# Ledger of designs, part 5: designed miniproteins, single chains, continued (3)

Each design is a single chain, and the fold is of that chain. pLDDT is the mean over its residues in the fold that is shown.

## One batch from the design tools (miniprotein)

Design m8143
Fold by ESMFold2-Fast:
Structure m8143 (fold): chain A 96 residues (1-96)
Amino acid sequence: GEADKILEETIEKLKELLEKAKSPLAITTLESVIKTLKEALKSSDLAKRLLELEIALGVARIALGVAKLIGDKETAETLEKVIELLEETIEKLKKL
């Protein structure tokens, strides 16, 4: 369905960011976010899918906070892109 396509497209974009990621913080965070979105794909329930996306968003925001504290600008920029992508995905799913 349309929701599956939106989630699959988001996972592919996250995988592209993971391929470019160099820091352990960025890699670990992206792997965790991708895993959470793959769990969302296993459910047909929109509320459960939105919950998994909000969990992934929370993880990415915490990791961004850590990147900023340690002065890792490249990781912070990567994680800001992850957050923007997750926020857009949540908005698209809410419109269904």
Scores: mean pLDDT 90

Design m8144
Fold by ESMFold2-Fast:
Structure m8144 (fold): chain A 57 residues (1-57)
Amino acid sequence: EPDPSASLGEKLDQLAKKLVEAHQNGDREKMIEYQKKMSELVHGTAPDTTATPTAPP
């Protein structure tokens, strides 16, 4: 878990490393979680609701 007092770049780097590790371990849930956290940091938003997917499988 990235340090909340770390800079945006440091948080992204930590999450990217966690994402790569989860990918190598085949941990799909962790990959999705870390990708979501990185996206939230990049977009600077913290929505509590998930939008409906446009084209579900």
Scores: mean pLDDT 69

Design m8145
Fold by ESMFold2-Fast:
Structure m8145 (fold): chain A 100 residues (1-100)
Amino acid sequence: SAAEELLKEARELLKKAEEACKEGRFDEALEIIRKLLDLALEALKAGDYDAAIEIAELAIEACKLLIEAAKKAGDEKAVLEAEELLGLAGIVLGLAKRMK
């Protein structure tokens, strides 16, 4: 199903975000998180609320990893951008749960 393809892509994006955070590539990690949010919104628009919930939760996990790594590196800009994306992911998660 389309939902299964979105979930597969989202899980691969989380792995890439984890690697980017570990290597200090925070701009790449931020771009990956934005892609995760786009996938969550695509699932939400399609009415695949369970997929939207799972993808939004993966985006939240990626944001938390990036915030921790960026704080350790002293990259305040990356922390702020990741915190903004964390807020957006929380909104998407809340919408998906309400629509289900």
Scores: mean pLDDT 91

Design m8146
Fold by ESMFold2-Fast:
Structure m8146 (fold): chain A 96 residues (1-96)
Amino acid sequence: SEALIAFLDRVEEIVRRAKSKEEFLEEVERLVREEIARHPELAATLARILGALKGIAGRSKSLEEFQERALTLLAAAKEAVRAGEDVDQAMQAVLR
């Protein structure tokens, strides 16, 4: 999905420039709501991506640790989308 790749690229940009985990989550939650409104068919996948990012944020002790883990998760998700593979399985492999 081109729309899903574009969404993941936008989230990576937000991760890289975030000044706090809280700022990141507020901006990404807004972006997810806007994307679901445009692409309702992606709602379940977008909700799972948001859930995974929230999980990483909650487990990370610093902004730097969060950014590193989040970028790894997003890279795995994008690779899965490009390969036509299961995004959830790819994200779960990174979260272990």
Scores: mean pLDDT 87

Design m8147
Fold by ESMFold2-Fast:
Structure m8147 (fold): chain A 95 residues (1-95)
Amino acid sequence: SPLDQVLLEIARLVDEAVGHLLLYMGTGDRKSLKYALELMRRVLELLKSNPDVPKETIELVIRTVRSFARAAKRMGDEESAEEFEKIAKEIEELL
């Protein structure tokens, strides 16, 4: 179904973002963090365009993005932490 394709795309983008976050946490490479941020912005766009995404999926994405914000803040990147938190709030408004 069209919804199945959207859910697979969200899963793919989230998985790629987690990979880049893990690289950032292990290396301090800010480029990886910025790429994770870009991928999460793409997830937000998909969620805004697809209101049929289950509430449970939206809630999981919110928890994931907030985990990215906490990781950025712990590494001293307050600017990126605020950007991830802004994305989480925009996703939360879809609930």
Scores: mean pLDDT 90

Design m8148
Fold by ESMFold2-Fast:
Structure m8148 (fold): chain A 100 residues (1-100)
Amino acid sequence: NPVEETIRKAAEAAKAGERGVLYETDVPDSLTLFELQELAKKYGLFITVTGGSTPETLDLNLTYVDDGHTIALARFTFDASRVTPEEIQKLVLESLEELK
């Protein structure tokens, strides 16, 4: 799974002290937003939402908390047509809880 490999590499880079958006990838149609969130949590990371680069896309950050600072390590592009406003709202609320 290319997305899981990207998450694993980002987690390894974070442990090595690397910071900033190191990886960018598109999320395949076979992977749901929930599955993406669970994969991130498996590696001690979490997904935050920042919006979309186009009306058809949802931009997601793979995020790490270091010394109280929220740091994006990777960016994922997700097809916005595959998510509901309710799913986006839940992700925003979860992101706020994890970004505390």
Scores: mean pLDDT 73

Design m8149
Fold by ESMFold2-Fast:
Structure m8149 (fold): chain A 85 residues (1-85)
Amino acid sequence: EVEELAKEAAEKAGVKIRIVGDYPNLRVEIVEGDREKAIAFLREFVKLAKEKNLDIDLGIIGGPALEKGLVTPQEVAEVIREKNK
């Protein structure tokens, strides 16, 4: 489940998150964490989703992080490319 993966990824990356709404309009907002931890959170979430064979829209976490200025579009694209290796 997306919410459980987000919580696990946040714990591993050292960020605090807030989950807003319910699927399919779920948003995962980073409440506490710097840019480096935000990128680590994205990588860990992508890794966990891949390990569980879940096709999850990264906009759920990437969109809120971009809106806060914690990541750039280029950094999000890099995380997606790393997933496909």
Scores: mean pLDDT 75

Design m8150
Fold by ESMFold2-Fast:
Structure m8150 (fold): chain A 100 residues (1-100)
Amino acid sequence: SKEDILNEFEKKLKEVYDKALQELDRILAEVQANPDLPLDEVMKRVKEVLNKFSEEIQKIIDEFLKKYKPTKEDAERIKNLLSEIGDKIREKVDQIEAAA
C-alpha cells in the first residue's frame, strides 16, 4: 500500500539517522575522554559522518520519489521529519565543538 511505502521510507530515514547519531556520540565520548584532541581533527571526523549521512539520506529520498509521488500532506510530514532530524544532528555537533 502507499502507507507501507511511506512507513518503509520513514523507517530507512530513522535507521540512517540513528547510525549517524551513534557515530557522533562516539566522537563526543572520545573528545570528553581526550580534551587535548585537536579541534580540526575532531571536526574533520564530524564532517565525514555528516557527508556520509547526507549521501545516504539523498539516496533514500531519490528511491522513494521513484516509487511514490507524495501528497502535500506527505511532503509536509517528510519536511518536518527532516527538519527535526537536522536539528538533533546540529545539537550533537554543537556539543562536540563545545567539548573540544
Scores: mean pLDDT 86

Design m8151
Fold by ESMFold2-Fast:
Structure m8151 (fold): chain A 61 residues (1-61)
Amino acid sequence: MPLTEAQKAELGAYLDNAGLKKDGVADAETRAVITAFQEKHGLKVDGVADEAIAAALKSLS
């Protein structure tokens, strides 16, 4: 299921507030942000960008 526009904006805000680049590098800081987003939205919490999260990151780039 694709992420909503609100969820995409929130993910982008998390990365921007943490001072992280949206450059596709999945370092420890980026994984922590993804994990927090997954917990908040009831997604599988594994720190991995699934297809929906990857598509949202591409849309924000």
Scores: mean pLDDT 61

Design m8152
Fold by ESMFold2-Fast:
Structure m8152 (fold): chain A 86 residues (1-86)
Amino acid sequence: MSLEELEKQVKELEEKIKELEGVDSNELLTTLSKLAWLYAQLGEIERAKEYLEKAKELKEKIDPSQESLNELNVAEAAVEIAEQQQ
């Protein structure tokens, strides 16, 4: 995936978070997890960690689906790998 494609996905997911704001949901959990993954790919580790922590906090408040848990696990792995590449 190109840098331009990654940046476009970040923008789309940030807009989606604004639409989902104020409602704890599996869709928000998936969106936060994908943003953490995207920022990890961009090397923006601080932002990746911010979104990962928000996703983990949300997981404790909702009944997470297997799909949203899979996205969270992928995001956690990506952030860990990005930290090791520094």
Scores: mean pLDDT 81

Design m8153
Fold by ESMFold2-Fast:
Structure m8153 (fold): chain A 80 residues (1-80)
Amino acid sequence: DPVKPLKLTREEFDRLIDEAEALMKELGFKPDTTPEEVAKYLKEKYGLSENEAKVWAAFITSAPLLREAREQAEAERKKQ
């Protein structure tokens, strides 16, 4: 896949949130699950390196916050 700048379209942002939430749910983790717990699971199940697992765990555990931020942003927006 091509390298993109650190700028997400609305559709890309929504997709990442949905993917992270789906993965967290599939793995059976709660929204309050720590990044350390997710990282441990990713290392054991997928054979990720320690650093890779920590980065992905941080992203996955942030998904509930990203979803809430998205919903709040939509509620605050004026319809045009």
Scores: mean pLDDT 68

Design m8154
Fold by ESMFold2-Fast:
Structure m8154 (fold): chain A 67 residues (1-67)
Amino acid sequence: MQLSEEAKEKLRELLSQLTATPSQALKDEILALLKEVLPEDLLEGFEKALSIGGVSAKAALHDLLKL
């Protein structure tokens, strides 16, 4: 997984907003950012985490930030 520091920071901001104020538009923005850098299999897994909730999405992002 190849994320720039700017993309990681943007994802942190979007996930914080999703946790505070869930919306489909925020989920779509997060998925659009990840679609450029993640293969479809991982993108589908992350989309599933987003459907569960912001906490699951934050856990998935934490793994991406460690890479």
Scores: mean pLDDT 70

Design m8155
Fold by ESMFold2-Fast:
Parts: structure tokens; sequence; C-alpha cells
Structure m8155 (fold): chain A 89 residues (1-89)
């Protein structure tokens, strides 16, 4: 297996840091925009997508997850995650 480790660009890392701060502040729309910018800036790195996946896993509020993923353009992922959170109750 060829493991192409493409480290994330410093700019993509800073966007992810800002996105995480926005999530902590409850600004899910701004967080979604910052994650989208990080993914678009560094499409060959799995790091922005993995960071988003980890951060989504920490969100217990289905409406916040839906807002975040729909803003990113992943409505099917939003519905799946919401269903998982509802099933865990």
Amino acid sequence: AEEELAPPSPEAMELIRQARKALDEGNYEEAAKLYKQAIELDPKSPFPILALAVDIASIQDPEKVRLLLETLGYPESAERRVAMLEAAR
C-alpha cells in the first residue's frame, strides 16, 4: 500500500483551529464555513476531513450537526449522523 502522507498546509491547520473555536463558541455556521475552506485549500490531505469527523463525533445536538453538515454540502451525512444520535437515546 502506498501511504502518501501529505501533511496539511499551515493555512488549512489554522482554518481548522478557527473552526474548532467557532464550534466551542456555538457558532456552527461559521465553523462549517471554516472547515469547508480548509478542505478546499488542502484536498489531497485527509487531515481536514478527519478533523471534521472527530469534531462532529463530539456534538450531541442533532440540530447543530445538521446545520454544520448541510452548510458543508453533506446533507446525507447530516441525516445519518442525526439518526445515529437519536438511536443512541
Scores: mean pLDDT 71

Design m8156
Fold by ESMFold2-Fast:
Structure m8156 (fold): chain A 79 residues (1-79)
Amino acid sequence: SELDELLAAGDFAAAEELIETLPEEEKAEAYIRLARAYLAAGDLDRALAAADKAEALDPVLALPVLSEITLARMKAHLE
């Protein structure tokens, strides 16, 4: 997937641009992938923003990544 290749390369700007060209039905899953990539990069604010966009499109599909972001934010606060 072109999206997965851009995310693996850390090209988040190109990944976000690609997601905006996708059909609405595919955007929720794409934003979840973007949120996970930001989470892996340690950018919790951008991970949450991407996850919020996914939640607006598909709340059930977004639940796992929102839980992961919440846990990461809690860990950051404790350190």
Scores: mean pLDDT 84

Design m8157
Fold by ESMFold2-Fast:
Structure m8157 (fold): chain A 81 residues (1-81)
Amino acid sequence: MRDNILDQQAQQAADQLVDFMRQSGFDPRESSRQFVLLIEQAVRNIERQMNITLSGEERAKLRQELADKVSQLVDQRLQAM
């Protein structure tokens, strides 16, 4: 996989999630739902950009990697000085 595509998708998802959280008044339930949707969208975007179809196990691994990266980026943005 191209690390640059992963990083771009993670940053886009983090930005969209933070914007959504601000618009929703930081509702934890709505934020969690949006987080899952953004990760799924990022996985689909990566498959499309790389012109590949991942197996269920490969998708699960990619979802976890994206979830970890997005969570870190969101935490940094929310704690942002």
Scores: mean pLDDT 80

Design m8158
Fold by ESMFold2-Fast:
Structure m8158 (fold): chain A 87 residues (1-87)
Amino acid sequence: SLLDEAERLLARAEKTKNPEDILAALRAYMEWLEEQERQGKTLDPAVMDRLSALQRRLARLAEELGITPEVEALKRELREQRRRERG
């Protein structure tokens, strides 16, 4: 699943400490969020726990690498693209 892919990419980013790897994990995560929003589905508690853990790990790694502004900029860009595509 896209969530499994996001978690896999984040684990890679945590190992490499490469800013590009964290941005790749963020893109996969945002794509998964878009898919959930498209389905209009209520997330079960286990999925919400995974989401919260992934968000905390992303935020922590971004802070450690000093790229929090870049992560926030990408999140904003991807959300804007998603809204434009939906109308």
Scores: mean pLDDT 79

Design m8159
Fold by ESMFold2-Fast:
Structure m8159 (fold): chain A 86 residues (1-86)
Amino acid sequence: GKSLKNTLIKVAKEVLKRAKEAGDEETAERAEEILKEIEEAPDVKDEDILKMIGLILRAMGYLLDGDLKGAVEALEEAVKLMKESG
């Protein structure tokens, strides 16, 4: 639902912020693209909610560990799941 999409947007914005602060232009560009794709994507299907929660937790885990590339990859998987829902 919209709450999960809003959570993904917040996670993507945090990855973007940290990448810019670190001077990691490549990860920042990937995070900007993912943020745009999340905003354009349809809402998550009910059947995919648990899988989406797992992907959000994985992205947040990478973010806490400072692995911004891992966080972006988890967000890319989340976007694929949302697009398959539309």
Scores: mean pLDDT 81

Design m8160
Fold by ESMFold2-Fast:
Structure m8160 (fold): chain A 61 residues (1-61)
Amino acid sequence: SASRLATLQTQLQELQARLDELKDLLRKTTDPDEAERLRREIETGEQIIARLQEQIRQLQS
């Protein structure tokens, strides 16, 4: 489980960094179509992060 936990933590860190980049791009964009695309990608990323956090929590129990 330690190896699986480390893998999930790495994936969480990478996805969090990607999400932060997307949020920065959303703040800077003036294109409404680009903004809508970024918002959808951010929403999807947040859902994946929530699932990973739950899996990590269960493995730490």
Scores: mean pLDDT 87

Design m8161
Fold by ESMFold2-Fast:
Structure m8161 (fold): chain A 65 residues (1-65)
Amino acid sequence: MLDADEQAAILYIAMASWALKKGDFEGAIRDAEKAIELARKSTSPRADELVKQAEEVLEQARKGL
């Protein structure tokens, strides 16, 4: 089972990706930054992978501004 921070990070990555797809770049930035914060707090071996996914969404959102 995923830890609470890992689960929350996954949800925020999904929200950020959805915001990015609909052109809500500011919303995507906020959700991606929250996902990075939560992933970094996670004790999961997947934490680094989640940080990378969130950072990719963040970079795409910032380029869309």
Scores: mean pLDDT 81

Design m8162
Fold by ESMFold2-Fast:
Order: C-alpha cells, then sequence, then structure tokens
Structure m8162 (fold): chain A 64 residues (1-64)
C-alpha cells in the first residue's frame, strides 16, 4: 500500500538522518561539553519528530 511504501521510505530517511547527526557529534568531539549537549539535544528533538510520524503511519496501517 501507499502507507507501507511511505513508512519504509521514512524509516530509511530516519536512519540516514541519524547517521548525519552521529557524524556531526563526532566532529564536535573535544568541544565544550555544553556545545556537545546542545547538539545532542537538537539530534534528539529532530529524531523524535521522525519517530512521531512513523508511529502515526503505523497506527493508520494497523487500522486499515
Amino acid sequence: SALEQELAALEAETARQRARFDAVLESLKGSDPLVQDMAEGVRDVALAVYSLVQRRLRQRLAQS
């Protein structure tokens, strides 16, 4: 279904974005701890949005 394809694409995009954030955090290695904490917080918020959309799509699939 279109929802299954969209969910699969979003899961792939989520994995790609996670890898990008991990690379950014590695580039900040040795920076001030507050800067590292802020970058980690930005990653967590961004990935939480992707997770929320995935959960909503899974709920729609379960009800279809």
Scores: mean pLDDT 85

Design m8163
Fold by ESMFold2-Fast:
Structure m8163 (fold): chain A 104 residues (1-104)
Amino acid sequence: SPEKKIEELLSEMRSITREIVSKIKDPKMATLVLFVLASGESEVYLLLKKGDYGGAMYALIRTVEELIELAKEAEEKEGVDLSEEIERLERIREEGKKLYEKLK
């Protein structure tokens, strides 16, 4: 079902984001990453509850894109290696885009 696939992508995004946060040294950056995750998860949850699978998928894609940008900023500012986590988020983004096209 679309709901199950979106829930699976949410779970993967959460797991990857926790790994990113564990590697970030700046508590302000870590807090911002966690805030973006929590905000995105809340929006997706509310849209899923409404049965708006297209909206939920779009919200998830946008959240993943924001998390990728923050991870890249953390790499630049702190010199931490987040390449594997960024690649995994990019994969979620591509899978999400494919699912979104089917929900139109």
Scores: mean pLDDT 90

Design m8164
Fold by ESMFold2-Fast:
Structure m8164 (fold): chain A 94 residues (1-94)
Amino acid sequence: KEEDLKALEDIALAAQTMREGIEAGTLTDAQGLGLVDTMRKLAEKISDEKVREEILKLLEEIEAAIRAGDRARAAQLADELVRFTKEKIEELLK
């Protein structure tokens, strides 16, 4: 589905941006939480309920890690989200 593909691609880009910003030490908590909010809105457009729920769960864990100041955990979860979205993109392109 074109809408699902675009939403997954946009989430993958946002998650990659978050991971890079955390690793570079340039991402503020406010910016990180803003990216989480953006990705939640994108996830709501995904028609596959199970895919949407898994992304929302990962975003909840990322938000918790950012709020706790656990930058290593937030970066790992962002990387997991990038891998998950790329996997789902590949499945849609079959």
Scores: mean pLDDT 87

Design m8165
Fold by ESMFold2-Fast:
Order: structure tokens, then C-alpha cells, then sequence
Structure m8165 (fold): chain A 116 residues (1-116)
């Protein structure tokens, strides 16, 4: 499985509020990132994000709070010289949850390019 395929699966699962498929997609993403040599510290943070999704808490975030998270992550990514993989993945998830599919797909392509 490619990183792009895992991210696209994650985006679709989050939009459909399919918790189990979202967890599986994030597991597949973590496996591909490990193969690519992403640092253990980044992987640990993604495992924590996976646990958060597994709790169901992600799907109960209010729309106004989602906008705050999206704006904060966009600012962090745009101002950081080396944005974390967690920041990109989190932004993809929150954009997908907000039904901003086109923006989520743009962030997927940015992350794929960043890792290449």
C-alpha cells in the first residue's frame, strides 16, 4: 500500500465516520511511514492519534471547534520550516471531518511530496 492510498482511505473513512476503517487506514499509514524511515517520535504521536480515533471522541468535535483546530494547524504548517507528519495527518483528518474534501486532498498531496 502507498502512503497516498492510506491517506485517501483515512480521508474517506473519517468523512463517513467509519471509526474502524479510519483506525485501519492510520495503521496502514504508520506501517508505510516506518518503511520510509520516519522517526520513532513521530510514529509514537501517530499511535496516540490512532488511540484518540479509537475512543470515538474525534467524531463528536463541534463544527466551531473543528474550524479552530484547522486554522491552528494551517498556521503551524505554514510557519514551521519542518512541519511534523502528525500536523499534516491531523489537518487531513479535521478537514475530512469538516467535509472539506478538496482541501483535505491538497494536504494529502503536500504530505506525499514532503515525504518524497
Amino acid sequence: MSIREALNSLTSAVQNKDQQTAVNALNNLIVELKKRGVADEEIEKLEELKNYISSGSLFNVPQDELQIYIEGLKKKINTSPNPSVLDYVSLVIFLSLANKEDEANEVVEKLVSYLE
Scores: mean pLDDT 85

Design m8166
Fold by ESMFold2-Fast:
Order: sequence, then C-alpha cells, then structure tokens
Structure m8166 (fold): chain A 107 residues (1-107)
Amino acid sequence: SSISSQIQQYLSNALTAIQNGDWNSAVTYLNNATNLVNSTNDQDAAQTALVGLRKVLDAVQENPNAPDSVYQAILNLAMAILNATKDHQLILQAIGEALRAIGLLED
C-alpha cells in the first residue's frame, strides 16, 4: 500500500479507538502514523496526516476523559507533519493543531 493509504488507515483506526475510549489502541495507531510521516517528505502523506490529525483532535476535544498519553501522541504527529512538509499552509495548520492539543492537555 502507498504510505498515504497506510497513514489514512492508522488515523481512521485511531479515530475509532478514541470514539470508543480505547486509549491504548489510539496511542498505538497515532504512533504508527507518526513513524510513517517521519519516514517521508511526501506532500500527499503530510496532507493526509493533517486531515486525520484534525479529525482525531476534534474527537479528543469532545472527550474530557482522554489521558495525557493521547495528547502527547497527537503532538508527536503534529511535529512529524511540520518536519515532513515545505508547504507554508500545511505548516501553519499543523502549528494550529499542535497549539490546540497543548491547550487541551493543560486544561
């Protein structure tokens, strides 16, 4: 499978895990997506990861029971996206999602 397809699958699985309160699986899937993003500087992979990250973060924001480990995994994914892309719009969006995750982790 293409790396973008694998990232999409891991982040879809992470979203489902978060919606079900399966925090350990969510962290595992997020970390798997982060490892794939770190292995590439492909624009499509970075864009796919950002789309999945936004959906994951929306789900976590609506769930106050999410542990710090989930927020840390989300932050690691956002940092991987920042390192994988040269697109200014993607960089700004990834920074925005990282700041959102930090805010939720602290509050």
Scores: mean pLDDT 86

Design m8167
Fold by ESMFold2-Fast:
Structure m8167 (fold): chain A 71 residues (1-71)
Amino acid sequence: MSPATIAAARYLTRRGLSLAAFTSAANNPLDSNIAAINALRNAGVTLTPENEEQLLHATSVEEAEAVLDTL
């Protein structure tokens, strides 16, 4: 599982947002940072193009969580 996927799941849980977006995305592999970005958007999180690029290039859970903490 990608670092962004782990960070996104933790972010949604911490904010009390629905994990149903991950259940929907699990029908398409949650093995990439793109899947994590789509799961966040499906949960109602609004991402700027800059936030999406930072998440796409995150190499660690800590980096991905830092981006999400700026939202």
Scores: mean pLDDT 70

Design m8168
Fold by ESMFold2-Fast:
Structure m8168 (fold): chain A 96 residues (1-96)
Amino acid sequence: SVFDVDDPGSLLLRGLALIAEGRPEEAIEALEEALARHTGDPDPILLAALALAYAAAGDAERAREAVEEAESVLKESNYIAQTLIERARRAVEEAE
């Protein structure tokens, strides 16, 4: 199931919903768990979502680092990843 607690995709969706609800600290916890459970190269979508959560929590430094990591692992055109990275970058600018 896409909504299994142990699935990184389900944790990503939970993190994004928590950001939208103004609960960035809980979003960080869910997204860091998703990152820990993700195998292989870091997912640029997950890193961008984590950057949004850090920026919303007022942690501009960790948000910037996550944006830079997301951009570094983006190997091909991915509309969703590019859109989230752009939103995360704007959130970092507003947090600074």
Scores: mean pLDDT 78

Design m8169
Fold by ESMFold2-Fast:
Structure m8169 (fold): chain A 82 residues (1-82)
Amino acid sequence: SLEEAEDMLAEYEQQLDQLEAYVRETTDPALLRAVLQALGDEKEMLDKLAEKYPELKERIEKLKARIDALEALIRAKLAELE
């Protein structure tokens, strides 16, 4: 339902806040690569959610922009570590 989709988005937003903090603190390349893969999977799920619930597209776009920024940060950290 739309309500369940909104609850899922709220959960993703909270998880992203935690991942952003975690990425700032970690220097483990394996963990950073795992986070990159997880973020890619989340974007795919968000695209499916936007297709099913157009009402959520703006919120999903904002969340995807945050994910893109975090992916860029992780790639920069990986380049520094290697």
Scores: mean pLDDT 85

Design m8170
Fold by ESMFold2-Fast:
Structure m8170 (fold): chain A 86 residues (1-86)
Amino acid sequence: MESIEKAVEEVRKEVEREGPPNTRENMEEYLRRTLERAKRLAEENKDELSLIAVEIAEEALDNPGLSEEEQERYVKRLEEAKREAE
């Protein structure tokens, strides 16, 4: 999860410099930017848990019409990956 934390910190610093208003579109752009950076860092660090988390988040973001059941499935997959990493 270190790769995700680092990506969040880096994107947060960029957002603080840019000062854009919190619109839905801007929030989605920052989320996608964070996920892209997290994926790159996770690949470099071989952080398998972060890679799985990013994959799930990207899939959920690309499918905004996901049912509650499908969303729960992604959450369960992430929890299972956390257990395997511990």
Scores: mean pLDDT 68

Design m8171
Fold by ESMFold2-Fast:
Structure m8171 (fold): chain A 56 residues (1-56)
Amino acid sequence: MSLADKVRELVNSVFGKSKEEAVEEIQRFGEEHNIPPDLLESLIRSVVTQIEREEA
């Protein structure tokens, strides 16, 4: 799988988790795959926003 495919699967796998768990998983993935900081921040923001919308 391409890196983009792995990122998409990661994001999908953390939906339904707490935002803290989602952020930790994404940060860990970013460290292992040297994801650019801007992209990593964008992914974290998107996932956190989605989780907050579901829990609001």
Scores: mean pLDDT 74

Design m8172
Fold by ESMFold2-Fast:
Structure m8172 (fold): chain A 112 residues (1-112)
Amino acid sequence: MKVIKVLIVDDNEELLKEAEKALKSLSTSTTKYDVYTAKNGKEAIEFIDNNPDLKFDLALIDADMPEVDGFEATKYLKKKNPDTKIVVITADKSQEVIDKALEAGADEVEVK
């Protein structure tokens, strides 16, 4: 059985619950999704620091969070786990925000 470890970082608690439920419902006899959630970039960084042996396969990070933004969380995660595929999610379609996400180490940028 393949276990895919996913980190989701978003300040929208309803979206976190929906995403976790959706990913867990996609589990099959050959693939299981272990979903971890953080409500902001600071919580994400603290979780990564407290779980150094936990390696994520995929991270979905909202760029539009107050305090520690998704770009800081992206930089930190990529520095600690370079093999993690990181998708930054943003409502801002500007080239500046896209460039900032890629510079932070995002593998993909998804516009809401």
Scores: mean pLDDT 77

Design m8173
Fold by ESMFold2-Fast:
Structure m8173 (fold): chain A 60 residues (1-60)
Amino acid sequence: GSGAEAGAAIGAAVGAALGGDEGANKGRTMGSIVAYEGGAGPEGAREAGERGGQLGKELA
Protein backbone atom coordinates (compact mmCIF):
# COMPACT_ATOMS: atom_id res chain seq x y z
CA GLY A 1 0.00 0.00 0.00
CA SER A 2 0.93 3.66 0.17
CA GLY A 3 2.61 3.07 3.54
CA ALA A 4 5.11 0.70 1.95
CA GLU A 5 5.96 3.21 -0.79
CA ALA A 6 6.35 6.04 1.74
CA GLY A 7 8.63 3.82 3.85
CA ALA A 8 10.79 2.91 0.84
CA ALA A 9 11.09 6.60 -0.12
CA ILE A 10 12.11 7.66 3.42
CA GLY A 11 14.56 4.76 3.64
CA ALA A 12 16.11 5.75 0.31
CA ALA A 13 16.43 9.40 1.40
CA VAL A 14 18.14 8.48 4.70
CA GLY A 15 20.37 5.96 2.95
CA ALA A 16 21.41 8.48 0.30
CA ALA A 17 22.15 11.16 2.91
CA LEU A 18 24.43 8.89 4.99
CA GLY A 19 25.76 6.52 2.32
CA GLY A 20 27.42 3.14 2.64
CA ASP A 21 26.43 0.38 5.02
CA GLU A 22 25.49 2.88 7.74
CA GLY A 23 23.09 4.61 5.35
CA ALA A 24 21.60 1.29 4.27
CA ASN A 25 21.07 0.14 7.87
CA LYS A 26 19.56 3.40 9.13
CA GLY A 27 17.47 3.80 5.97
CA ARG A 28 16.13 0.28 6.41
CA THR A 29 15.15 1.00 10.03
CA MET A 30 13.48 4.36 9.29
CA GLY A 31 11.77 3.05 6.18
CA SER A 32 10.35 0.08 8.09
CA ILE A 33 8.93 2.35 10.80
CA VAL A 34 7.28 4.69 8.27
CA ALA A 35 5.85 1.78 6.26
CA TYR A 36 4.44 0.13 9.39
CA GLU A 37 2.85 3.39 10.59
CA GLY A 38 1.38 3.75 7.09
CA GLY A 39 -0.36 0.36 7.38
CA ALA A 40 1.96 -1.93 5.41
CA GLY A 41 1.98 -4.50 8.20
CA PRO A 42 5.09 -6.26 9.57
CA GLU A 43 6.11 -8.07 6.38
CA GLY A 44 5.42 -5.07 4.13
CA ALA A 45 7.29 -2.77 6.51
CA ARG A 46 10.33 -5.08 6.48
CA GLU A 47 10.38 -5.29 2.68
CA ALA A 48 9.88 -1.52 2.24
CA GLY A 49 12.67 -0.72 4.68
CA GLU A 50 15.09 -3.16 3.04
CA ARG A 51 14.27 -1.83 -0.42
CA GLY A 52 14.59 1.81 0.63
CA GLY A 53 17.85 1.31 2.51
CA GLN A 54 19.44 -0.57 -0.37
CA LEU A 55 18.30 2.01 -2.95
CA GLY A 56 19.62 4.86 -0.78
CA LYS A 57 23.01 3.17 -0.43
CA GLU A 58 23.24 2.70 -4.21
CA LEU A 59 22.23 6.32 -4.89
CA ALA A 60 24.73 7.81 -2.43
Scores: mean pLDDT 78

Design m8174
Fold by ESMFold2-Fast:
Structure m8174 (fold): chain A 58 residues (1-58)
Amino acid sequence: SEEKIKEIAEKWAKMDLVTQGQRIQDILERNGYSPETVAFVKKVANLATKIRNEKLRK
């Protein structure tokens, strides 16, 4: 759901980019890069990046 994606994105936004990248790799490797998994991590990562960039621009 949208709420679940937002919650995960907020958690990932608290991580640095290296840690977020490791989390994404772990999910993708364990799930075999399926289209559904790729779409899911893209949505979460894009949201997390937006949240993090808001903090980093300061």
Scores: mean pLDDT 76

Design m8175
Fold by ESMFold2-Fast:
Structure m8175 (fold): chain A 115 residues (1-115)
Amino acid sequence: MEKKKELIEEAKKLFDEGASFDTVLDYVRKKAKELGLSDEEIDEVIKEVRKYFIDRMADILREGLREAGLPDEQADAVADEFKAEMERLWDEGATPAEFQAVMARLEARVRELLA
């Protein structure tokens, strides 16, 4: 139990230091196996790490949109859509191309809102 919490905090630190999501997931899976965590515990760690990553990216997106001139309500709506789409794609086991398609659609939407 303590090992699981420590691993989650290490993963968060790696994100804060600029590691990619894939790099952090590979690290988590390798470390969890070395620590003797069950498959269920590994899934819990990955879910928590994924939630932290999505929340952090949504916060960065919202701040950037506000700085770009979007009203708070519109910036919040785009950030909420990003969170919902990212969670859906990961739950569905989406490909990198599908993640890129969602990002391209959100970028196009932001350009419309700023026009």
Scores: mean pLDDT 78

Design m8176
Fold by ESMFold2-Fast:
Structure m8176 (fold): chain A 68 residues (1-68)
Amino acid sequence: AELSDEELEEAAKRSGASVEAVRAVYEAIKEGVGATPATLEELAKKFGESPKTIGRAAREILRLMGEK
């Protein structure tokens, strides 16, 4: 199942990232672009976030996608 807007907002709150950054990370993961350090660094630069914050966002997204 795809993540809802509420689940993306939860990921944003838990990671400290903006909802827009979380949406971009989620789309990258869905497109088969792995949550690699290089991809996360590029997204961090694009949204003015730290790579650590984007890494937390990616982790929350992957958790929600794998929650069953």
Scores: mean pLDDT 76

